Designed miniproteins, single chains, continued (2). Designs and how they scored, part 80

Each design is a single chain, and the fold is of that chain. pLDDT is the mean over its residues in the fold that is shown.

## One batch from the design tools (miniprotein)

Design m6770
Fold by ESMFold2-Fast:
Structure m6770 (fold): chain A 62 residues (1-62)
Amino acid sequence: MNSVSDAVRNAVRYGNEAQKQAAEAAALAAPGFDFRGHTALENAIINGNPEEARKLAEELAA
C-alpha cells in the first residue's frame, strides 16, 4: 500500500481482523459516508482502532 486511500481499500478487503473491524465500525456509525480523503479516519482504520474510527465517522457525519 502506497497511499492512505489504498491502505483503506486493502484493509476492508485484505487487512487483518482489527483493520476490518475498524472499517466496519466506521461504516456502521455513518452508513453511506465516504470516508476516503478524511486523513484522521483513514489512519484510525489503517491502525485497526475501531473505537476511534467509529468516533471520527460519527463526528464527520454530524
Scores: mean pLDDT 68

Design m6771
Fold by ESMFold2-Fast:
Structure m6771 (fold): chain A 95 residues (1-95)
Amino acid sequence: GREAAINVGYTILLIGHELDGEKLPKDLEIDALKRTAQVYIDNAKDSLKKGDKEKAEKSAKNTLKLGEKLEELGATDEAKKFKEEAEKILEEVKK
């Protein structure tokens, strides 16, 4: 929905702010990525409940990409959690 688009826009805005010559605090970037990953995982689970396997797969794959970014920033435990949840959704999509 619109809320997911707004959260993605917020994350893009934060990345853009870092590129504007000011370094964002790493903790703020990690927090924004965690919130965005949670929105994608929730959307993937909701899409599975509705039988929309394509949307569930897309949201889960986006969660994996955000998990990789979290791992690069040192948020290893959170990255592992989101990657494991996304992989479970991708296995359900295959069934």
Scores: mean pLDDT 75

Design m6772
Fold by ESMFold2-Fast:
Structure m6772 (fold): chain A 84 residues (1-84)
Amino acid sequence: PLSPVEQLRGQIAGVVRDLIENTDLSPEEVQRLIQGLENGDVIKALEELLEKARRRGDEETAEKIEEAIKRVRELEEQIKKLLE
């Protein structure tokens, strides 16, 4: 069985996957999110995409990214508590 930390990391990947499936992100934006998961900077990747969505006036995509950021931050805090 996976450790609690690996389960939470899997949930972060799930949040990113759900965002990709529920938004019309470009291939470059999808690659940035995947790189964020690999490098451990997924929040930074999401914030970059949020600013792009806001600049183009895509409020629906912006709202979905904001929800993803909140969820990922909650999961990262849970991981941090487990590693203390």
Scores: mean pLDDT 85

Design m6773
Fold by ESMFold2-Fast:
Structure m6773 (fold): chain A 77 residues (1-77)
Amino acid sequence: MPAALEGLRDLPDRAIAQMILREGEEAVKNLETHPRERVEALLETLEAALRLHGDALSPEQRARLEAAVRALREYLE
């Protein structure tokens, strides 16, 4: 997990979380085009971002990240 954020370590926590949120929202829009393994890996990344950087996000951005996590979990059920 830390390795997934290695390229972003020089950015403010908010910017890192925003980049991960953007990737999650993009995946939610195109779930049928992603392999299940990719969706599972992305879910783990979003959950880690929420844990490590959630407090750096605005309430709106945090809600969007939580919604993306929920959508990925529902897809994988």
Scores: mean pLDDT 72

Design m6774
Fold by ESMFold2-Fast:
Structure m6774 (fold): chain A 64 residues (1-64)
Amino acid sequence: SMEEIQKQAYEFGKEAALKALEEGRTDLREEMEAFLKSLKLSPEEREQALKAWEKGAKEALAKA
């Protein structure tokens, strides 16, 4: 379901951001694009998944 995809995107965005922080990286673009490409989503679903990913990444970095 879309809710499950959004939850997965949020958690992966959060994990990617924390891992990048530990490794001293600031660009998450490749990790985000690889995740979204793996899901074979419609444009609308991709946009919702992207927003959930970005939310997860931003919240993780803001609280770290």
Scores: mean pLDDT 79

Design m6775
Fold by ESMFold2-Fast:
Structure m6775 (fold): chain A 75 residues (1-75)
Amino acid sequence: SEEELRARIDELMERYKELLKKYFNTTDPEERKKLFAEITEISREIMRLARELGRFDEVAERLQKLKTEVYKEYK
């Protein structure tokens, strides 16, 4: 159960990173809108699983670090 939750969070973190990079590389406004909606849903699911795992702060820090690393790549 805990191992399954951690594995799912890790999977969603990788998907989040992929979508965020795609978002910054996308020039089409409608596609960007769609990607942003998907990114938002994934971040919500990550945080839901983080609460279930009882590691909200740890996972929130991981997500923020991941966002920062991607932003640095495009700024």
Scores: mean pLDDT 86

Design m6776
Fold by ESMFold2-Fast:
Structure m6776 (fold): chain A 64 residues (1-64)
Amino acid sequence: MEEMARMIGTLAAYEAYKELGNAKVEDIQREASRRGEEMARKYGVDPELAAREGSRYARFLNEI
């Protein structure tokens, strides 16, 4: 279950990065968290964990 929430967070981060591209990292993190939480709720997994992982991974993608 945690694995699915983390996967959702990671996907949300990629989607946010694709859409916002050159935005500030904080804006990409916020959108990744929002998308991750929304997707997690639809699949019945931990929305808070998905939001946190989305934010974390969005920051990681921006640092590469």
Scores: mean pLDDT 81

Design m6777
Fold by ESMFold2-Fast:
Structure m6777 (fold): chain A 62 residues (1-62)
Amino acid sequence: EEGLKKALEIVKSAKNKDDAIKRLQEFLKEATGEDKKLVQEALRIVRKSKNKEDAIKELEKM
């Protein structure tokens, strides 16, 4: 769950949805194993969300 916690913090601290996507892509480059799969799913959720707030709600359901 470390990857999920970090992904959530990245999205919460991002300036907006585009910033969150960029920061998650950077985290994805460093992630391995289960964390990589989790960050890929988080990135997918953020991309399909209307805004940062919707993305946070969906990520909290993971």
Scores: mean pLDDT 80

Design m6778
Fold by ESMFold2-Fast:
Structure m6778 (fold): chain A 89 residues (1-89)
Amino acid sequence: SELEELFDRFDLDKDGFLSLEEMAKFVAYLNAVKEGKPFDPNIPFEELPKSDIVAAKGLLTVVDKDKSGVVSRKEFLGAFRKVTDEQLF
């Protein structure tokens, strides 16, 4: 699915989890797409907008149900799939 492809794209170390840095890049990517701006997937974490880093921290807190400090594939898919389902009801 598109969500699984997005997870795999941002799982840069291929460990099956998204770190804070990978989540921040994912948020920056979504904001770039929304604004019609190009996104560089190789951008250093330190060069990301502070707002995207803060948003990623908030999202990680909501999605990371195990409180491990990383987001598993199951947590990621569950969070984004559920939002879509709730919009249909």
Scores: mean pLDDT 71

Design m6779
Fold by ESMFold2-Fast:
Structure m6779 (fold): chain A 66 residues (1-66)
Amino acid sequence: AATLDRIVDAVSNAYKGSVGLLRAALEAAGVPQERIDAALKQAGVTDLSEVIGPEKAAALRAALTA
């Protein structure tokens, strides 16, 4: 339960910020770095300086909760 809520919050923050902010929030939520990197790659995010739009945020949420 808590993990899903934290992932949703992290993705929502990413929608308004950088990929770096998303990574930090997901790490704080207890998501392993390997899973974060895999989810970012699957969502088509190639640079941690990129700002995640709503479509990529939705794709990241789906990848992280799969």
Scores: mean pLDDT 66

Design m6780
Fold by ESMFold2-Fast:
Structure m6780 (fold): chain A 112 residues (1-112)
Amino acid sequence: LKEEVLEKLLKLVEEVKSDPRARFLWNLPSLEAYPNYRKIVENPVSLNLIEEKIKSGEIETVDEFIEEIEKLRENVKKFFPKDSPIYVVAEEIIEKFLKKAEEVKKEYEAKS
């Protein structure tokens, strides 16, 4: 990633994390509280894990960043009941996050 793109991706993660409703997405659910999480969710993703993958260079493109957000959405769909308030809030937060990530993609990858 170009430094300016990497900075924008990190700012998007921080913006999402700044929503008090998004706190449950910051970290993976504890194994002690949710011992079956790994059996339900094959590819566990959290906002902090996405942030670390950007910083470590594991995410090298905006497309890979969007793929991680899509995995987060799949984790939510598999783990939370669709009629739960937490599911509704998660879908709203993740949809907005994806929209902003797609705007970064249009700005930087489509013009290169």
Scores: mean pLDDT 81

Design m6781
Fold by ESMFold2-Fast:
Structure m6781 (fold): chain A 99 residues (1-99)
Amino acid sequence: SSATERLLRLLEEARRTEDPEERVRLLEEALTLVPDVPESDVERLAELLEEIVESTEDKRVLEAVLELLMGLLRHTSDKETILRLIGLILRVIGKLFEL
């Protein structure tokens, strides 16, 4: 969908930038597009979000990713996608709380 294409572009820009404030801004913009994303596209978005999570220790960036993952979780009913999103959410929580 056009929403998925816009969201993928925002996530790719967030992955490429080294500025945490710009990353947060791009992720917050991406969150506004989540309601318009088809369930079938959620797995593709999770892959880029995983790359962003692994590339950062910045708490504000991790919090923005967590909100995005929680948003995507509300829009999916596919078991494998749900399990992947939950796994990534737990990874983000681990980084945020240094577990």
Scores: mean pLDDT 86

Design m6782
Fold by ESMFold2-Fast:
Structure m6782 (fold): chain A 86 residues (1-86)
Amino acid sequence: MKKYTVTVTVDEDGRARVEVRDENGKLVASAEIEPGGSAVLRVGDLDVALTALGNEATLSVIDRKTGTILASATAEPGGTATVEAR
C-alpha cells in the first residue's frame, strides 16, 4: 500500500497550511488556506479536504475511489496535526 503523511499547521492568524508527503518523505502536494477558506488536494487515490474556520482547521483524507474517510484531524491556531493514510 502507498502511505501518505498529511500535516496541517494553523498559524496564530488562523491561516492553515497542508503538506502531503509520500512514504519516502517527499513533498507531493501543499496548499495554504485563509480563514473562511477551503481546499481539496488530489494526491494519488486520495482527496485531502481542508476547511479553515478561523479558530480551527478541519482535515479529512478520503479514498477517492470509494469515498471512504480514511483519517480526520482538527488543529487550532498555533497548532499542528498529522495523520497517515494508506
Scores: mean pLDDT 80

Design m6783
Fold by ESMFold2-Fast:
Structure m6783 (fold): chain A 82 residues (1-82)
Amino acid sequence: SALVEAARAGDLAAVKEILEAEKPPSLEEVKEALLAAAREGHYEVAELLLEYLRKHYSKEEVLEVETEAGVIVLEQAVKKVT
């Protein structure tokens, strides 16, 4: 997925273009992209993707993704401090 690849690379401009495209990405693609951005430490991209999810999807669907992303961020923070 172009969205997941852009998010993994931290390419904020490409992520914005894909989200604004005529064919919006699926919920699954946005979830994968958010998790990829979080794993790589691209927090600005991760925040943009979270904002998109909150605007277009239910609170229940977004909460699951936020929880997974939060765990990844904490794992990376612990790994960096240790």
Scores: mean pLDDT 75

Design m6784
Fold by ESMFold2-Fast:
Structure m6784 (fold): chain A 99 residues (1-99)
Amino acid sequence: MKQREEFFQKGQQAIQELARRLGELRREVREAERLARETGPALLELARRARELVRKMEAYGGEMSTSLVGGDEKKFQESLEKARRYAEEARRLLEEVRR
C-alpha cells in the first residue's frame, strides 16, 4: 500500500507539472504562429510542427492520467517519457522560430 500511495502522489505531481508546461507551450505556440504569419512560410511550418508536438504531449498526458488511476506504473513512466520528449522537441522548435 505504501508504494501505491507514493506512486499516486508522485504521479499526480508529475501530471500537474506536465499540465503547467503544456499551458506554457500552448501560449508559446500561439505567439510563434502569430510571429510566423508576419515573417514567412518557413517559420509557419516550424510553428505548425511545434503545435503537433504539443498535441502529442497532451495525448500522452491523458494516457498518464489513465495509467495512474489504473495503477499501471510501467505505462505511466512510458507515457511520461514520451510527453517529456515531445515537450523538449517543441521547445527547441519554438526557440528556432524566436531566433
Scores: mean pLDDT 82

Design m6785
Fold by ESMFold2-Fast:
Structure m6785 (fold): chain A 64 residues (1-64)
Amino acid sequence: SLEEFLKTASPEELAQLFKYAAEKKDEELSRLLLSAITSSNFEEVWELLQDPNLKATPEIIELV
């Protein structure tokens, strides 16, 4: 399930999904992604979100 995936998702996968959620204005997906943010991954996810070239891949989009 998506929720189980998010428990083990990499910072890059989380950042890609955040960008996808923002593009689609999917507030529910954004809420779920926020629950996967921890003190250990927050900084890396934040830095990846600042990369204008980072986009959700088709493979990541299929997980939602």
Scores: mean pLDDT 80

Design m6786
Fold by ESMFold2-Fast:
Structure m6786 (fold): chain A 80 residues (1-80)
Amino acid sequence: PMSFDQQRSISVSLFTRMGRIPRLRSVARQSRQQVQQSTTRDQLVSVLQSFVDQARARAPDDPVAQSIVGQLQRLVQSMQ
């Protein structure tokens, strides 16, 4: 099974990619910081779900953003 540190590392990588989208850059930076400060899977899942909601609201028409949202949702499902 995937370790918590590995799940956190993957989350940071995905937020770094999301940060390349101008409309999501500030939210991705904040979420990445919150992920790095997370000490439990529940905290990590909460941060990921919050970001998914914000990304859908800010960039629903961006196919790259929605692709990464899909990857984040699959990661969340793997942690539950």
Scores: mean pLDDT 83

Design m6787
Fold by ESMFold2-Fast:
Structure m6787 (fold): chain A 66 residues (1-66)
Amino acid sequence: GASKVLSAVTEVSGEDGYVRVEEAARAVEKATGVPKSEVKEAMRPVEEGGRARDRDAIERVSALVG
């Protein structure tokens, strides 16, 4: 659930509060079993240059995972 998304994204978050979309998608897939492609799609609206703010990524992906 959402707690697994929070943990997975937080572990790959940088000191600047951003995550690399590819790295976050892999971490969430490993933690939840949701396909990496679906996780990346959920982050697309908040992605800029292959990166997203960790809080935005958590919100979008948590909504996807339920």
Scores: mean pLDDT 82

Design m6788
Fold by ESMFold2-Fast:
Structure m6788 (fold): chain A 67 residues (1-67)
Amino acid sequence: KKEELAREIVDLIERMVAEGKPVDEINKEIQELLKKHGVTDPAEAKEILDLAYEIESERRKKELEKQ
């Protein structure tokens, strides 16, 4: 499902950022993950990425509420 893949993308980003990976390497891994799940349609890829950004935004809002 799209939300499940979006969560995997966010988890991948957080893990790679923690490992000190550069943004361009993270972007390559995201594209590879999308291809692995058969997401070759640009419109579907955009929907999944938009969901990932929403999940990231929700996590960020929770952190900001504590600050």
Scores: mean pLDDT 77

Design m6789
Fold by ESMFold2-Fast:
Structure m6789 (fold): chain A 93 residues (1-93)
Amino acid sequence: MEVSEEMEEIIKLADEVFKKMSEEEKEKLEKLALGELSKEEAEELLKLIKEKLKEILGPDAVVEDSKVLSVLAILVGKILQKKAEEKKAQQKA
């Protein structure tokens, strides 16, 4: 799949954020993907992603909200794809 260099960079950042997330934080990401998070929990998850991006890019890095949302969208896509594959495997038997 051909992606722009900018999109490849965002995907790489999302992978690094995902590796730095705890299992509890990944569970919150799954709940967000399923629409089960409260507004306050979703806002806390966005803050957490922004802080992890600062850890990856450096403490003086300017992390724009658009970049945080792009990373979040990729993370949500990863969780949804994993769940879809698990469900498909169960129904194929």
Scores: mean pLDDT 76

Design m6790
Fold by ESMFold2-Fast:
Structure m6790 (fold): chain A 68 residues (1-68)
Amino acid sequence: IDLEALREALAKVVPQEHADAAVRAARVALRAGASKEAIVKAVGDTLAHEGVPQEQVKKATEAVAKLL
């Protein structure tokens, strides 16, 4: 997975601070050998924890899934 492409896709949907947190979560999951589904879930869970609205979380996770 291209983490720079992931960061760019997320930054179009959520503020940079939340995009950075989600990219960190995706990087941790990737290093652990997680599945594509687990990486998408980690991004979504992180954004929801950061207080991102559900609609934006859905758009972000859909964009991430397309990159995996």
Scores: mean pLDDT 80

Design m6791
Fold by ESMFold2-Fast:
Structure m6791 (fold): chain A 55 residues (1-55)
Amino acid sequence: SLEEFEKEIEGLKKDYEREVKAINESDFTPEEKEKRIKGLKESYEKAVELLKQRL
């Protein structure tokens, strides 16, 4: 359903934002933070695309 879809998308977004915050609060270099955040964003975007395909 659309409501379940929206709930799953919100969950993925919250998880992504939480992980980005954790990386930004870490002792990694700016370059390592950028690389890790880029990977998280790509994973998040792929997960959203897969959910759209299940609708």
Scores: mean pLDDT 85

Design m6792
Fold by ESMFold2-Fast:
Structure m6792 (fold): chain A 57 residues (1-57)
Amino acid sequence: MSEYQKLAQKIKEAVLAGDEKAAREYARELLEKFWPHVPLSEDLVEILVKYAKKHSQ
């Protein structure tokens, strides 16, 4: 798997496990690596985690 797919999978696994801290950490890492020119904010991390929750059910 690509690095992107590995991080996306880790976010999904953390969400399914109920580990919101791990999910946010992996979401932050994914945003920093693949969208480095977009200002990192807690709002963006939360949006990505919520998206993963919605699509993991």
Scores: mean pLDDT 76

Design m6793
Fold by ESMFold2-Fast:
Structure m6793 (fold): chain A 92 residues (1-92)
Amino acid sequence: MEKYERLLELIDKMIEAVKNDDYEKFRKIAEEAVRLAEELGLPDTVITALKSLPELYEILKNDPSISKEARKQFLIDLLNRIKELIEEYKKK
């Protein structure tokens, strides 16, 4: 089913939105990724992580102790870990 490939593409687009500091695009893509993850029957851990991403982005953006570069790196690292979990679940 092409839905796994589409979900992975959405994660890559979220990484690009983080690099471009485009929160609204990030939020919309995250909502689409959640819908696809639910349709695929992915574990609650993955679905909860995806649902939490927009709030986490906002928390990091509003924290004056966190630089823009540190925020971007943290979110990109987290998205790559979610991507790895999705790929491992696809193999099962």
Scores: mean pLDDT 84

Design m6794
Fold by ESMFold2-Fast:
Structure m6794 (fold): chain A 73 residues (1-73)
Amino acid sequence: SLEELREEVERLKKEVYEKLPDLDPKTAVILLARVIAIESTLWLAEKSPKIQEDELEAAREDIKALRELLEKS
């Protein structure tokens, strides 16, 4: 659901910010950009009911990619 995806993004965002002081600037920018992109997708899903399912699926894929990138960092 939209609510579950928002909670997951907030958890990942917290992990990014907790790691931020120890990250190199390039990696930090990439992780922050991915968080912003997912937040934007979820905002669009909330405002556009007709495409909500497509946007939520895009958000799930982006969350998976962010998690993998964060683990690699």
Scores: mean pLDDT 81

Design m6795
Fold by ESMFold2-Fast:
Order: sequence, then structure tokens, then C-alpha cells
Structure m6795 (fold): chain A 96 residues (1-96)
Amino acid sequence: LTPELQAQIDRALAELENPLLKAFVERITDPEERGRVVGIVSNLEAAGALSTEGDRLVLKDPVTGEVIEDLDEIARRLAEMAGVPYDVIRAALTGE
């Protein structure tokens, strides 16, 4: 990573209000994948579409209003939106 790109990622992480979402994004080891994921996650959090209830993630589809609480389904949708492999998102969400 260039220092400028790292600083941009660090600022986006600092703007995330939810500590579980920050931890999730920080677990993504590839800098380019992390940058893509933080962009999607920050937009979804700001829209109220991605939140937590206690210690679990909840994703609300902004078009259909569907509430998704299944971690594997959340991981799949975030992977599709960010253009990052499902396995990367799933591992980051579980801390593996």
C-alpha cells in the first residue's frame, strides 16, 4: 500500500461507528480487498442497511426491506457487492 491509500482506508475505518464492523474490515489482510469492503460497509452502515443486534450482524436489503440475519447469507451478499471472494468475507466475519 502507498501511505496515501493506507491513510484513506484508516480514515474510512475511523468513520465506521460500529466496533464489530471495524473489526470485520480490519481482519481483511489484502489491502485492495479491504479498501473495497470498507467502502461497501461504510455506505451500508450510513444507510442503516448494515447494523448489529447485540453481537450479531443484521443486513437489511435497501430495495426489498428483507432482513437477513444468517451470517453466510450476509457474507455472500457483501462479497457480491464488494467484488471480493466469499471465503475472504466469511473468514473476516468469524475471525478465522
Scores: mean pLDDT 76

Design m6796
Fold by ESMFold2-Fast:
Structure m6796 (fold): chain A 103 residues (1-103)
Amino acid sequence: DGDEVLARVAERDARDAMAETNKLIDELKKISEEVKGEVSKRAKDAITQAENLKAEGERKLAEGRAASDPKTRTELFVEASRLYGQAVDLAKKALEEVKKEIE
């Protein structure tokens, strides 16, 4: 069956989500220096939350790579992608708020 194929696809998707998460957190860190007050505080809170979700996603990605069963690997990689996706959503919302403040 396709269990190994699904695991490879899920790992690729998790790696892509990790790369997007890193890019957006880095962008948010740079642009958040342009704002002050409550917007700056919310951006810093979003960075902290996104970094925590990223760390949890990295842990799930590592667990998936260590797992021998393809179905378990797929589940762990999908969970990593979900966690990275939540970090991406938080970073995007904070980026939009920061951009509106400086425009």
Scores: mean pLDDT 89

Design m6797
Fold by ESMFold2-Fast:
Structure m6797 (fold): chain A 96 residues (1-96)
Amino acid sequence: SMAEQQKELAKALTDLTEALGENAIAAAKAGHEEEALKGLEIAYELAREGIKLGNVEAGEAGIRAAEEVAKLIPSIREYAEEKARELRELIREAEE
């Protein structure tokens, strides 16, 4: 059904956001700060657009990536924490 197709597309977006987030976390653990930052920025944009489309799970995946990268790379911690806060605010607004 069309509803089932929409659910599968939403899951695919969540899965992609999670995969890019995990890549950013892996880069952070390896000390590849530039790669981690780039991965986080892509995961953040997917999460942000996902929330706007009603996909809170993609948003939560982006928050997780930002929070884990913030723990691993002190130089971008404030930036990553701000991205997590922005995504939480968007989820809160979407639930209104």
Scores: mean pLDDT 86

Design m6798
Fold by ESMFold2-Fast:
Structure m6798 (fold): chain A 58 residues (1-58)
Amino acid sequence: MSDAELIRTVVDNIRSDPELARAAIAALSETGKRGLRTIIASGVLSPEDAARIREWLA
């Protein structure tokens, strides 16, 4: 699965399936994790969803 597909899985499942979202984060490369951090910083996600993803990236 590509980093782009994993990032999509995280965003689509953050509320509906948090365990799947966490597993997708764990499978991301360092480049993929950087991409996800950029998405969080862009403000496209709600503050609550952004905070949850930051926790899972830590």
Scores: mean pLDDT 82

Design m6799
Fold by ESMFold2-Fast:
Structure m6799 (fold): chain A 60 residues (1-60)
Amino acid sequence: SPETKARIEANIAQNERAAKELREAIADPSLSELLKLLYEAMLGSTEYIIERQREKLAAL
């Protein structure tokens, strides 16, 4: 449905913005080792979600 497509596209856009922010945070040389590890894990999860959402969108 158009509503389903719009929802998936919105979810992808939101997660792409989150991934960008995480990448920018990870690139900061002042970031603590623990926060880098946590943000890298968050980025991995976010990228996985984007991939799954793109697959759903392609199936529409």
Scores: mean pLDDT 90

Design m6800
Fold by ESMFold2-Fast:
Order: structure tokens, then sequence, then C-alpha cells
Structure m6800 (fold): chain A 73 residues (1-73)
């Protein structure tokens, strides 16, 4: 049970890392488009995608916290 939780934690941490990189790429893209005065619809779409990633990251961080608490108990 303990070993399975440690493996799950590693998998979640890897997934979180991937999502954080994706978020960073989108933030860079957003800044680039904002500087160029890109179409408001394009900017809105990128912001919505970042918002969805933020929600996914929050859920992953919550699950990681729960697994870590179970491992520490």
Amino acid sequence: KEEELRKRLLELEIELGVKLVERGVLLTLLKKYEKKGADEEVIKEIKEEIKKLDEEIERLEEEIRRVREELAA
C-alpha cells in the first residue's frame, strides 16, 4: 500500500511538471500576442486554455497533497 502511494505520488508529480511547462508556454505565447496587438478572440482563447490548465494543476496539487498526507500519517 505504501509503495503504491509512492509510485502514485511520482506519477502525479511528473504530470504536474508537464502541465506547468504547458502553462509556461501558453503564458509566453499570450505575452507575445498581446505585444503584437493580436485579435481579441485569439487572446481570449489562450486565456481560456490557461484557465483550464490552472484548474487541472490545482486538482493535481490537491491530489498530491492528499497522497503526501496519507504517506506522512
Scores: mean pLDDT 84

Design m6801
Fold by ESMFold2-Fast:
Structure m6801 (fold): chain A 70 residues (1-70)
Amino acid sequence: SAPSLEELAERGKKLLEEEYGKRISEEQAKMLAQAALDLLNGETPDFAALAKRLGISVSQLLEVLSKLLE
């Protein structure tokens, strides 16, 4: 089964804090989780806009998304 939005949001928050020392809000975590779900559904998120909203680089965002989808 596909992971839930809530599961992806929690995992994304943990990954950003542990690997980049970055804490994000619940709202930001849900945006990250939605991007992961969009990728699973074959949609391409606006990575530059999302990285800016999260306060991280595009390369950091792509690494986090890759780990979320393992």
Scores: mean pLDDT 84

Design m6802
Fold by ESMFold2-Fast:
Structure m6802 (fold): chain A 67 residues (1-67)
Amino acid sequence: GASTVYRVAYREALEAARAAGLSDEEAERLAKQFATRMAEAVMAGDTERVREIRREFEAELARLAAR
């Protein structure tokens, strides 16, 4: 269900953001945004949107980590 997708995506994004050196506040904000978008795309069955969201997350994380 959507809650399972959200929880898994949130944890994945939070761990990645923390590993990249983001503050807890920034990591949580980014993780919530990622998890919400992932849950919506998965529940809609939009596999291409899931791929786009992951690429956008990786690009944003790289920009924030380069500070």
Scores: mean pLDDT 86

Design m6803
Fold by ESMFold2-Fast:
Structure m6803 (fold): chain A 97 residues (1-97)
Amino acid sequence: SPKEKLIAILDELIDGLQSILDKLRAGQISTDEARDKAASLLKETAEKIEPLDPKLAQNLKNMAENILAAKTKNQLEMELGSTITYASAYKSVLEKE
């Protein structure tokens, strides 16, 4: 179903963003690398989601722009955390319906 596809795509997004955040916190990747990887993942995910949920796709694109605007490691960690929280909450709502 479209809902099951959305849940699967959101799972991949959450796992990917969490991996980026963990590597950033551990100093395994630079702030610039983490920013670029996270923004790219969000934009690619938004393109996959757009035919199923255009509003969610637009929200993910907006979050990618917020990630790109994060100038410091601390700002990027906050934006990544907020994006993961949003995606997880959205997935939880889909799973309960």
Scores: mean pLDDT 91

Design m6804
Fold by ESMFold2-Fast:
Structure m6804 (fold): chain A 104 residues (1-104)
Amino acid sequence: DIEEAIETLEKIRELAREVLEEMKKDPRVSEWNIKRAEAVAEAIEEVLERLKRQPEDPIQISIARLTMDEVAETAEKLYQETGDERFKELAELAREAAEKLAAL
């Protein structure tokens, strides 16, 4: 269901933005990890905007699924490096979104 996939992507976008804003305020967080989190947030935003514009386009669905797989992998690594449980939640949500998109 494309609507459920979009709802999951919106939740992922909100969580990614929240974590990124908090990381930017913490002087103990490395600039490298901030840049990686920014790339994740930007990828989620771009994919969500394209998918909302063309929800029936199989190419956009495929791009969204592949992007969510990459987001899950990057978030898992950020969780392992930072210990921030929100990256673990982000990885789990991204995998859920990828599964929902694959079922379309």
Scores: mean pLDDT 84

Design m6805
Fold by ESMFold2-Fast:
Structure m6805 (fold): chain A 94 residues (1-94)
Amino acid sequence: TDEVAAQEAALAALAAAQALLRAAKPSDGERTEVNELMARIEEAVRAGDYAAAVAAARELLRKGQAIADRNPSPEAAAHLAALEAAVAALERAT
């Protein structure tokens, strides 16, 4: 595991997810789920559990995709693409 690359990728995924939530107008339940997944990624990275971080990041991407698909916009699409790239980078680093 490239820990520096994994930490940078995780931070990029968290930033993209926050930006997507601002652009895509999720429901309260979806916002709660995304916030819980972001917290799991942060905790997993802090613990050095990169397998758990990847699993949470994949679920975060799945939730982000569903949110973006319901309220499509250029901003939501751009932040979703950034989230996809960050999750892929996290997978490559681990």
Scores: mean pLDDT 86

